# Designed miniproteins, single chains, continued (4): the designs that were tried, part 56

Each design is a single chain, and the fold is of that chain. pLDDT is the mean over its residues in the fold that is shown.

## One batch from the design tools (miniprotein)

Design m13920
Fold by ESMFold2-Fast:
Structure m13920 (fold): chain A 61 residues (1-61)
Amino acid sequence: MKPTEEEEKELIEWFKELYAKRPDTPEGRFAVAKELVKRALEKGYTLEEIARILQKFLDEL
């Protein structure tokens, strides 16, 4: 199901919080990326939707 604007905004806000708390290591960056994908999949988002939301998140950094 296509995420609503509110759900997308909440997910991006959560991504920003996780990204701000990441360790400054490649392992830390990978752990954050893994957690982002895992939680989004648990909410029923597809990998394509997750990729789009991640792109929007990166554009807002």
Scores: mean pLDDT 72

Design m13921
Fold by ESMFold2-Fast:
Structure m13921 (fold): chain A 69 residues (1-69)
Amino acid sequence: DKKKLEEIYELYKNGMSLDDIIKLLIENQSNSRISSFLNLLATMYMVEAGLMEPEQIESIEKRIKELLS
């Protein structure tokens, strides 16, 4: 559901924690589209927080946009 992904992305932009993302991932693990999207957001969060190298940030952002289409 595109609307659900857009709502999650808006929450992410407004300061959703990594813990909140992981919790949603666990709750939605049977939904491949939502779980894939949440995995991308968790990776993006880790890059933005300096916990991972930023080499893939543009690719991850593009993938998020594709899933929202």
Scores: mean pLDDT 74

Design m13922
Fold by ESMFold2-Fast:
Structure m13922 (fold): chain A 87 residues (1-87)
Amino acid sequence: MLSEEELKELFLEAFKKVYEKDPQLVKSLIDSYRRSSPEGQELALAWLVGLMKEETGIPDEAVKALSSLSEEEKRELMEEMAKIAEE
């Protein structure tokens, strides 16, 4: 029973692992996200979640919890991931 804060930490940790494994791919995805329409942003998030699930085994339960976040909260999470990738 992860809180929203714990969920966020889980996804940020998973993001760091996939970023370390393939920085160029992840940076390309973040760049696409930045330049995308709202449709493209949703696709980028879905792709990134899929990549994290493949790499770290994030359960579908956590993915569903993430999907229940507001659009604003999802955007903030993506922005934090983007900052990690840019750093």
Scores: mean pLDDT 74

Design m13923
Fold by ESMFold2-Fast:
Structure m13923 (fold): chain A 56 residues (1-56)
Amino acid sequence: TFQAVVDAVRATYRAQGYPDAVIDQAVDIMRRNRPNGVSVVVNALRAFRAAVDAAR
C-alpha cells in the first residue's frame, strides 16, 4: 500500500542517518508522484536517493 511505502521510506532514511529535511523531500516526492502509480513513485525515489548519496 502507499501508506506502508511512506512509513518504510521514513524509517529507512532515519536508520541510514538522513536529516529530516531529506526525509521530508522524499515524502513530498512520493505524494506528488502518487497519482501516476507506485512504480513511478519508486523510480522517482531511486533517482532522488542516488543524487543525495552522490553528494555525500
Scores: mean pLDDT 78

Design m13924
Fold by ESMFold2-Fast:
Formats: sequence, C-alpha cells, structure tokens
Structure m13924 (fold): chain A 87 residues (1-87)
Amino acid sequence: MSATEREMLALVDTVPAEHQLYLRIAAHELLELVREMERSGTLDLERIRAEAERVVATIEALFPDDPVVIAAMRRIAELVLRWAREL
C-alpha cells in the first residue's frame, strides 16, 4: 500500500461510519482511473482533475450539510491528483 493510499484511508476514518462507504468507493474509482491511464500510457492530468471535481461535486450534493465529509473528499481528490502528477 502506498503512502497516498494510507493517507486516503486515514481521511475516510475521520467521517461517520455510515458515510465511509461512499468515500471509499469514490477514492477507489479515482485511483483506478489513474492506474488504467498509467497502464495504457494515456495519463491525462486534466481528465483526472475533471473527474476529481465531478466526484467532489457529487459528494457535496449528497452531503451538503456535512463539512467533514466534504473536506475529506476534497483532500482525497487532492492526494490523487498529487500522486498522478508524480507518476
């Protein structure tokens, strides 16, 4: 497990247990997108950013009154983008 994956899992643990599944799914989808792009040689940072922004917007729409869940999702998106940039 990478340092980025460990930090993402720690962030998921900061939110209420009932919301953790949504963040785990969202984080996994972003990680798999980056991994697939790396495997195919089509790494596109702008597409990763657009997908990260879409995922954050989805979480904001689902949990508009939960600043902890929203902040955790934004931080997970930033970690994925930083990791992709370092590939």
Scores: mean pLDDT 79

Design m13925
Fold by ESMFold2-Fast:
Structure m13925 (fold): chain A 63 residues (1-63)
Amino acid sequence: DQDKIMLILNRIQKEVDEERARIKELMQNVRSEEERKALMQKLRQQARKKLDASFAELDKYAK
């Protein structure tokens, strides 16, 4: 269903915008390099996991 794929993509874009704002807040609160690295690593893993799930959903409705 192309409609469902478009709906998922729109939802992802909105979530990205929300996450960007949240990440900025979190990063501004972090002052140590070690804390920043740990936070970035955690966020990267979470983002990868979410992207993988999103692509799996897209594949479900695509060929």
Scores: mean pLDDT 74

Design m13926
Fold by ESMFold2-Fast:
Structure m13926 (fold): chain A 116 residues (1-116)
Amino acid sequence: KILVEALEIGFIIGKEKVATFGSEKVLDGLLEVAKELGYEELVRLVEKAKKAIKEKDKKELERIADEVRKLILTTEDPEAVRMYAALLTIILIELNKSEEEMEKILKELKKEIEEK
């Protein structure tokens, strides 16, 4: 399914871009793309994530991660899935999730998308 491919690409690109540019710059880039494409819900979540990271609010980051996971599972737009997956990856990195924890989350999301 194209949604599973979009999810995997979003995770890979999110990790690679954060490693290269850092979370703040990647979130700024994601925000501009989301605004240009009219993804209002993604704009809202990126702005909330930027604030929570600046404030070191781990509880809010966990809540945003849960909301992003639900949006990945409810959207049928592959481009939106890719962008949500990138946002989720950035949040998980900021929460200091291990590579194994992130792979587990990716596997769970892939399974739920495939079961639709």
Scores: mean pLDDT 86

Design m13927
Fold by ESMFold2-Fast:
Structure m13927 (fold): chain A 79 residues (1-79)
Amino acid sequence: MKGTRITPRSVVIDIDPSKFKLGEPVELVADGRTYRGRISGLAKDQIALLFDEPLPETAFEGTLHIAGESYPVTIEPLE
């Protein structure tokens, strides 16, 4: 899945939001590190995530864990 890093701690993921809810915990595992956060917004075809710590400034790949499911993601900075 594609994600876009909007701010140091904010990401938008292109996914159907219908199976998710606001405030749901998320974990992003990338390069041996776990980033914890939550769903901060729901849009028509996207979810917004807010993380407790800043994410890498360059494009990276990881695995996103939400609601007992695991999703491979590529996160790119907003250009």
Scores: mean pLDDT 84

Design m13928
Fold by ESMFold2-Fast:
Structure m13928 (fold): chain A 68 residues (1-68)
Amino acid sequence: GTVGDLLRALLFSEDPADHELLRRLGAQAAEWLKDKSLAELDKESVEAFLARLDLSPEERAHLLALAA
């Protein structure tokens, strides 16, 4: 999956916890994300993106599954 796949999955999730997780991802990666278009996000590896963020192993596994 891509970062674009992940962000869409979180945004359209029915789980309120996924909306909170989207806010946390946006906050941690604000500078990296601010100048990215949707087309650029669809080229970025979700695995590489998540590897640089402060996330628990459980949160990382959940996010990787959502982006698949």
Scores: mean pLDDT 80

Design m13929
Fold by ESMFold2-Fast:
Structure m13929 (fold): chain A 85 residues (1-85)
Amino acid sequence: LKEELEKIKKEIIEILKKNEYVKELAKERGLDVETIAEELLEIIELSFKEALEDGEDLEKLIQAIHNELKIPKSLLEKLIELLKK
C-alpha cells in the first residue's frame, strides 16, 4: 500500500514537472520545478483528504485538477483510493 502510494505520487510529480504552468510558477518564485510540483501534490492530497473527511463528492475536484494541471483522472482516482486506506 505505501509502495503503491509512493509510485502514484511520483507519477503525478513527473507530470507536474512537465506542465508549463508549474514551470512558470517555479520561475516566478525562484524555486525548482520539482519543489513546486511537490507543493502542488501536497495541496492536492490535502484537498482530497478534506473532501473525504467531509463526505463530499470528489468528481468535481478531480475534474478541476485534471483541467488545470493535466493530470490523468485515472491517476487522481488511484490516489484517492490509496488515501482511503
Scores: mean pLDDT 82

Design m13930
Fold by ESMFold2-Fast:
Structure m13930 (fold): chain A 96 residues (1-96)
Amino acid sequence: AEELLKEAEKNYKKGVEYSKKGDEAFSQGRYEEAIKYYKKSIDYFNKAGNLYRQAAEETEDPELREKARQLYNEVAKSLIDTEKKLKEAQKALEAA
């Protein structure tokens, strides 16, 4: 379970990194770049979420299970936020 948590955290960190790059591109009117970065962010968040879910399911340790579920919920919120930003960037590109 700990190896899954480490791999999930690595993917989550990449998701956050690409989401920030998307935000920077969006703020500068570079909507095509923002869309590309948000899509990469979503891919990493999906991978992180799947790994945290797997860690929660496979562990017999209640503390690790609770931690994995909490982290899964954080990833889910980040995913929803980034998907909204992707849609905003797509709409901005269409209006440009």
Scores: mean pLDDT 88

Design m13931
Fold by ESMFold2-Fast:
Structure m13931 (fold): chain A 87 residues (1-87)
Amino acid sequence: MVTVTFRFRAKPGKAEEVAARLATLADAPGVLSVEVEVEGEEVTVTLRFESSEAYTAFMAEVFAPLLRELADLLEGGEAEVVSVRLE
């Protein structure tokens, strides 16, 4: 199993919109769980995957396109990888 935590810095007033878009990741193939937390302009998402292969496919096929869509809502247009845990 793989657990990954990403942190996003939203533009002022956009944190809830970013959180709503990240919550849609629960519908992605290979994702076992999604937890989204909002504190001010900071949005943290924790994703759990069944395998390293599921995680790799998700990053390329789901997460990278989503980051491009979120770029206008993010301060700096970037996401921070907080932690990756391999089991």
Scores: mean pLDDT 80

Design m13932
Fold by ESMFold2-Fast:
Structure m13932 (fold): chain A 95 residues (1-95)
Amino acid sequence: SAGEALLKEFRKEVLKVALKVYKEYGRLPKSKDELLEELAKENDFGVVSAEAMRELLEVLAEEYGIDLKEVYDIIEEVIKMSVEEIEKELKKLEE
């Protein structure tokens, strides 16, 4: 479905952003809010805060009929991952 394809692309983007933070700062994002803020900055969304990113995700989830829980579950999962786990998952998702 379109929603499943969008969730897969969102997961890839979140993983890329977490890895970029690690490469740039020598550490993974410290919180879900930092991850959301960096996700906003790295993408052409025109938003620059974690709060604005949450609002954007809510609008997009509603527009595409995606469960907002699944969107936040991706953020929750990625914030708990190690660098090695992020690199392995990203490689698996990138064709």
Scores: mean pLDDT 81

Design m13933
Fold by ESMFold2-Fast:
Structure m13933 (fold): chain A 62 residues (1-62)
Amino acid sequence: SPAEEAIRAAVEAVRKQAEEGLDTAVTLDFSGLTPEQREAVGRAATRAAKEALDEIEKKKKS
């Protein structure tokens, strides 16, 4: 589904950014999604970003 594809793309983009050590905000186009689907994508992306940032912070502290 479009929502599942958008969620996967958002999570993948955030993980890639963290793995590459990029300090850049990721921007994704969610056109064609309902407000409810956009909220679900936003929550998934936020969770992935927090997990990635936690890993980066652990590496910086060690």
Scores: mean pLDDT 66

Design m13934
Fold by ESMFold2-Fast:
Structure m13934 (fold): chain A 96 residues (1-96)
Amino acid sequence: KEAEELLEKAKEEASKIKEEEFKEILEKAEELAEKLLSMKPEEAEEYVKKLLKEGLPKEVLVAARTLIEAEKRGLKEEEREELVKLAIGMTRVAEK
């Protein structure tokens, strides 16, 4: 029930993401996801720590991790984009 309320708030925040803004986040997230997948897990963790220290937006990191998980699960492009929007929405709810 509490999880349902959080999901509803995340969907609301996701619906506020402008198409242009979403496309920019998605492009950066796809580049980051490809980079992380090319690394060993230990190297990927250190790389993420460095990027966060250098000012990487949390939304880009969350989107990249969501893309990696979606690819691992074999989700369609439409499902991947919807999941990324929801993940960004959840991140925005958590920062409030």
Scores: mean pLDDT 80

Design m13935
Fold by ESMFold2-Fast:
Structure m13935 (fold): chain A 82 residues (1-82)
Amino acid sequence: MTAEELAAISREALAQVEAAKAEVRATLPPAVAERVIAALDEAARHFEEALRAAEAGNLEEALRHAREGLEALARAAEIAAA
């Protein structure tokens, strides 16, 4: 995986998080939606950091942040499924 590839993946992940937040807000009960959105916001912060690191050519840092973003997405899914 190149820095350019990871930057593209991070941009796509950010777009997917924004779409997911909109869907969650429209679909889930408010108490559950707030918790899922908090986890999605955490994922977005990590993917923003991954994108910045990838654009700077720091592949190791970008991969670390992308991994943390994926972990936050997994938590969001777990909260939504509970």
Scores: mean pLDDT 86

Design m13936
Fold by ESMFold2-Fast:
Structure m13936 (fold): chain A 77 residues (1-77)
Amino acid sequence: AEEQAKKLIEMAKKALDEGNYRLAVAYASLAVEIANTGKKLSDEEIEKRVKAREALTPDVSKEQAENAIRAAEANLK
């Protein structure tokens, strides 16, 4: 679960670097959920949940995406 959450934070950082701020927030928020619940998800379930979260995420700024990633990293320390 913690390892999966860390990988999702890395994916969030990659999305941020690519300018996809909604996707970055989706990955970061899912990482926090996995870290808090301890629930291990399959790769297919992760992809499905990330797509659903991205679709529900409004347009966000780079600063908002960066803050979401920092919050997720703090939750995993």
Scores: mean pLDDT 79

Design m13937
Fold by ESMFold2-Fast:
Structure m13937 (fold): chain A 65 residues (1-65)
Amino acid sequence: GPLAEFKVLEDIEAKTEDEITIKKGDIVEVLEVLDDRTLKVKVKQTGKEGIVDAKVLLEHSELIT
């Protein structure tokens, strides 16, 4: 299973080709901690996977699990 789940409170826009755009209200599953700044995540509703900045995710979401 995922390491953690977050509910996204504000849209997060991809800044690079490796990053995923995430919409307000999405549930994001953390699959892997790549480093202290980067998470591999999956949007639960769409199944889309990508990376996200850990600080940006934490500032724009809430832990639900």
Scores: mean pLDDT 83

Design m13938
Fold by ESMFold2-Fast:
Structure m13938 (fold): chain A 80 residues (1-80)
Amino acid sequence: SDEDRLRKALAARLEHAPTEGIWPLVAARASAAEIRDHLVRVHGLPPAVAEAEVARIREILRHLAERGNALAAEILASWE
């Protein structure tokens, strides 16, 4: 499924954020800013590190959307 592909891509490519920790926000179509704020406030990441992780999530979403993942495309559209 599109969900399974996105979850696996996040688990494989994120460096500091736990996939299970951010997945409820991703599933709820949270904005890039909401995910960044969650990483800082809940996971204690420095702001620069949280911004780098959000940039990685954006790149993963773009890569999957370009390959026909409708969930990734929907989330990415809400971030633009």
Scores: mean pLDDT 84

Design m13939
Fold by ESMFold2-Fast:
Structure m13939 (fold): chain A 87 residues (1-87)
Amino acid sequence: MKARIVYRGTRVTVELEAEDGRAAAEEVKKFLESRGYEVKALYYGTHVLVSARTADGAAAAEELKKFLEEKGYDVTVEEGVALFLPF
């Protein structure tokens, strides 16, 4: 399973593929919300997109990388356009 994390400033976004997209979206959302971040998540089948607003996007990206690697994801982290979903 692969996950891509993109961060910039106060934002972090993760896109991943999981066999259960709903369960993966909910798990990532709960993890980020447990850190006090404002989180928006969506999924379609196996495809998951989660975005969060935080004080430090780089720090949030590193925490999220460790969390996902512990779940068996191959994680890529990069600085770039990190969107906060409006819904």
Scores: mean pLDDT 82

Design m13940
Fold by ESMFold2-Fast:
Structure m13940 (fold): chain A 87 residues (1-87)
Amino acid sequence: SKEKEEFGLKKMEEALREAEAAEEPEERVEHYLLALAAPLMFIEDEEKREKLLEELRALLLADPRLSEEQKQLVLEAVEAFARHYGR
């Protein structure tokens, strides 16, 4: 539904904002995980979901405050979560 999509977009934006504001790498990782999980849970349109995930992955990979190992951990966790949802 449109309401479910709007809720998902709001949760994604909130989590991304919290990731960018977080001082500690562990907290940044947690908020990126939540931001990437939101489209998988709430955005039913496959094309729209994939576009949002692509944009979020680009932001994660460009984050200078995270190590390559931390970025890879987030991506692997999100991929495992996506498989659970059949995405």
Scores: mean pLDDT 87

Design m13941
Fold by ESMFold2-Fast:
Structure m13941 (fold): chain A 83 residues (1-83)
Amino acid sequence: MKELKGTVVGAGRMSAVLELEDGTAEVGDAVALADEEGKVLAVGEVAGAEGNRATIRFTNLESGLNAQKLVGKTVTVLVAPSS
């Protein structure tokens, strides 16, 4: 598992686009997004990757959280490579 920093630059209903500050993610990677305190906000899979940007499709969001509230937040991206 690798740990990356990223900023949420866009969001859909069950998706977000991250701009990664260091490293890249690959399509199929399992990811968890955590806040500055280490609280897991969302879990999902990388659905798209282009340069320093990754599109995440969420399988779980914290109760009461919508993905749009993540836009502009810096998050820790915990990546488990699928291959």
Scores: mean pLDDT 79

Design m13942
Fold by ESMFold2-Fast:
Structure m13942 (fold): chain A 86 residues (1-86)
Amino acid sequence: SFLEEMLESEDPREVARALLLLAVEGRDDLVLEFIKRNPDKAAAALRELDEAGLRTLWQAASEELRQAILSLPEDTRQWILDRLAK
């Protein structure tokens, strides 16, 4: 799909948009696989989301996907948690 093609982008902002839209569409399977295979690219992309986008992704995410996000490197995990605590 177009969103799966966006995941291959070198622009972390395009990857961020794809991850958000896939999560909203209920394609947790694709988001989870991407994070597991590309943790550094996923970390960079998640940091490009604004607070509203990050919150939308988190709320749409399954518990398995949330745990995968929390398994990202400490700097990215803390950045995400700080944004979600509002």
Scores: mean pLDDT 84

Design m13943
Fold by ESMFold2-Fast:
Structure m13943 (fold): chain A 74 residues (1-74)
Amino acid sequence: EEEIKKKIEEYKKNLEERFKQAVSDPAARKQFLDDLRLRLLIEALSQPTKENREKVLKEGEAEIDKLEAELDAA
């Protein structure tokens, strides 16, 4: 659906903007990573089974760790 695609594009744009800010500002970096982990927790809690919740947390935490490493390298 067109509206869903627009929401995804807006989300990606916001994520990219916050990433750029996090590269230059340690306080913004901490806020950005904390926000990502909070969103991951909320998404995991929305899962119908414990197995799905654990999978979401494991995969999401690995993705956040990669993003943090990219911020460290920048």
Scores: mean pLDDT 76

Design m13944
Fold by ESMFold2-Fast:
Structure m13944 (fold): chain A 79 residues (1-79)
Amino acid sequence: MKLVKIVVNGKEYTLTIEDYQEAMKRMKEIVASKSKLSFRDVYLEISTLEAQGLPLTPEQQEIVEEIEKEVEKLIKENY
């Protein structure tokens, strides 16, 4: 089984490729509901800021928290 590591709100998650694809779909919907920017722009900015140890904006923090919630749900449902 191939695994993918992602980081959401400072926490590392290890997902199957199938769960990763579902997580990406959910992430895109969350970003579209909360931001006028594209998913790619928002996610790249957040990941760049986290990698550099810089603080996120309040809007970015809300997005990563919702993404974390959906990723945690997928992990708990994965069998």
Scores: mean pLDDT 74

Design m13945
Fold by ESMFold2-Fast:
Structure m13945 (fold): chain A 68 residues (1-68)
Amino acid sequence: SVVELVGEADVAEARAEIDAATELAEVQALIKRLERGIASAEKAGLPYVAELLREALAHARARAEELA
């Protein structure tokens, strides 16, 4: 579906930004954006998009630990 396609593209872009980040503050900003995205997806009743965003959030948290 269009929602699933957009969600996958957003996840791929977020992962690329996380991998390219050299500063902890950049990853922390991405974490906050992903947390907002998850809350918005859940409120909108889009569980599949929320799941994809949670996967990106886990990746961001792992990157934050690497840079800490």
Scores: mean pLDDT 77

Design m13946
Fold by ESMFold2-Fast:
Structure m13946 (fold): chain A 69 residues (1-69)
Amino acid sequence: SKSQLISQLRSLIQQQADPQTKQQLLSLLDQAVQQGALSEADLETIIRLIQQGDFERALSLLQGVLAQA
């Protein structure tokens, strides 16, 4: 479910060592969740990017969905 994917994504972000990247990702994720801007496909893509260490693309995607909301 979308709620399970959001929970998984938050957990993955919390495991990151860089406090600035962690805070940026959590802030954007919380905004996107509040606006209903994230699809399950978006969440799955962001999870994959973070698992691969591609934080720049993850941030860009979150910013993109917020810009369209």
Scores: mean pLDDT 83

Design m13947
Fold by ESMFold2-Fast:
Structure m13947 (fold): chain A 90 residues (1-90)
Amino acid sequence: GGLENALKVIIEQLEDSLKVVKDPDLKAALEEAINLLKEVTSKPAEELVDGLKTAISQLEELKKKYSDSDDAVIALDAIVNSLKELLEKY
């Protein structure tokens, strides 16, 4: 449905960003974010909203893990905000 397709678009945008990122902390943060979102999209449709809420919480924890990298924190914050906006529609 719409939520799964929107998540796949976000994942594709993150994977495209990953191709050009050279900073190791930003690269690692994006790889972990992509993996979390791919786990959400692997769930049944009825579990996507709860899966996304859990992923947002885990991404907030990743911001703490990468707190010494301004670029990683900014990227993770942008992802969290995009996911929160998406969640408001569901």
Scores: mean pLDDT 88

Design m13948
Fold by ESMFold2-Fast:
Structure m13948 (fold): chain A 89 residues (1-89)
Amino acid sequence: SEEVKKILEEAVKKLKELDPTVKEGEPATPEIVKLAEETAKKLVELGITEEDLPEIEKLLLELAKEYGVSLLTYKLFYTEFKKSFKKLL
């Protein structure tokens, strides 16, 4: 949906701002964890289910590449996002 795309695009834009704070071999920063949790909550509130996760992951990865988010930062974000999403179901 258009609402889902807007939520993911806003998340990716914020993630790009956080990209310089990420250190190789370190866990996700508190800011990335919070962004992941807030993004998961917004999607669950829209009725997104675990069955939708493959499409969400694909769209997030496409947006991350478009906005120039590093693969390291994307992986840390998506790991926390998936964890938070499963806790909300």
Scores: mean pLDDT 85

Design m13949
Fold by ESMFold2-Fast:
Structure m13949 (fold): chain A 76 residues (1-76)
Amino acid sequence: METDRVFREGTKRLQKLVHENKDPDEETLKKIKEEFDQIIKEAEKKSPEAAKRLREVADQVLDGLEHQLKKQKELK
């Protein structure tokens, strides 16, 4: 129960960062990675299991953003 709540709150924070930083450049992506790490660290204090799940979600999201950035570069 607590784990699910912490995971949902963390996921919401990750989604907000992605939504506010659509089509990020390399510098913005690096900043997003740092903010993701901070969100996960805060979640770990409340629920280590939620933090582990958030790390997996963050990894997947970051992979998607990196693929998007690569496609944008290929348009040059």
Scores: mean pLDDT 78

Design m13950
Fold by ESMFold2-Fast:
Structure m13950 (fold): chain A 90 residues (1-90)
Amino acid sequence: SREELERQLQLAEFRAQAYEAMSGELGEEVSEGVVDIAVAVSKAVGIELSPEEIERLRERARENARRGKEESKRLAEEYRRQAEELRRSL
């Protein structure tokens, strides 16, 4: 139905925007935030991470964010194409 297609379009547009945001600065901020949470949890359970260990976690998070950016860009483009196709069907 038209309503179902409109809902699918809305979701595709949202997913495209979300992945586009994750391919940018937001993805880097999220990755840094995850490391901060991991450090806080480790401290709470009595595991003291050295500054060197924390820096290794941050470096790993930056590497993962860089790899994730390419995948997020690809997914954003795929969902934009899906949204375009759905608009033509409406």
Scores: mean pLDDT 80

Design m13951
Fold by ESMFold2-Fast:
Structure m13951 (fold): chain A 70 residues (1-70)
Amino acid sequence: SELDELIAQLGALFRELEEAIANRDLARAEALLTEIRSLIAQLSKLDPVIGAVARHELAELEARLAELKA
């Protein structure tokens, strides 16, 4: 299903974002955040509950990235 495909893509991008943050690759992390936000917007249209969970997970990674910029 489209929902399952978006969830799988989101999982892969979250792993890449965690690696970018661990490597302090700010440019890559920002590019991945843009892709993830677009995917979450699509996911939220199909399932608002799963979209909310994905946004919560993204907020944790955004906080970690913000600490690296400080």
Scores: mean pLDDT 87

Design m13952
Fold by ESMFold2-Fast:
Structure m13952 (fold): chain A 57 residues (1-57)
Amino acid sequence: MLSQAEIDYIKSLDPEELKEFLIRLYPEHREVIESLTPEQIKEALIYYRETGRLFPP
């Protein structure tokens, strides 16, 4: 599980840079990732770091 410091760090990052990072990892999900809000993209990265998955199964 992520520490609070890691979660706070992710929330401080530029959402556009995070979006491009996630698209690079999951190009098959590009359209979904591009439709996410800044808050949703940060939540997706937190989920990815905790589970190794971008979306729940």
Scores: mean pLDDT 73

Design m13953
Fold by ESMFold2-Fast:
Structure m13953 (fold): chain A 86 residues (1-86)
Amino acid sequence: APVVSVDPSEAVVGDTVTITGTPAPGDTSVTLALVNSEGESVAVAFGSTSLDVTVRAEHVGDYRAVAADSAGNVSEPVPVTVHPAP
């Protein structure tokens, strides 16, 4: 299964969250997604190991970063929290 990581895991509106996916041995690409609490994908990158998401006021809330491979395996989700601007 692929592995996903995020930096930062806690962001403020206007910040950029970087999602990094590591494909399993033998795979050359992963699909990366940032998913909200309703299960909706708010950002997706196909065939990339990195996805930068600049968080906006509409993105305030709790999210999960996930990666999927060509075999249909999905990573363990990594939490991401977006806070409103100060």
Scores: mean pLDDT 78

Design m13954
Fold by ESMFold2-Fast:
Structure m13954 (fold): chain A 71 residues (1-71)
Amino acid sequence: KELEEEVKKNPENIDALIRLAMHYFEKEDYEKAIEVLKKALEIARKRNDQVAITVLENMLEEIKKKIKEKE
């Protein structure tokens, strides 16, 4: 709830979105984690933030790999 409140207060804060995605990942809510990371990635792309783009793409691939292992 605290992380969701932080994102609501500043929805364009990539760090807050990353923390929220990690929170969902820890709860094994991979679909919500992917959704939040995709939002952060869209913001990073609009800002041309290459470091954030790389970090977010790597996190998305790890979560997708985790989902595929459980199928």
Scores: mean pLDDT 78

Design m13955
Fold by ESMFold2-Fast:
Structure m13955 (fold): chain A 79 residues (1-79)
Amino acid sequence: MIIKVTMPDGKVVEVEVKVGDTVGEVLEKIKEKAPEYEEIIEKVREHFEEQGVLDKVIENETEALILGDAITKLLHAYA
């Protein structure tokens, strides 16, 4: 599954997400694709860690899409 994450400056990053990936692993994939946004991605990671969902496994495409939207919203909020 491919999710699209929009950075605060409008850059779109496409990341391949597989069933069995964790939220933390998806964030790491985004950071590897867009290392220039590491600082803001790290703030998003801290948010999910505080919610206790960093180790949550993605089980289907709907969950992957919801995660992509949530990450985009948080990236914008922390900009």
Scores: mean pLDDT 85

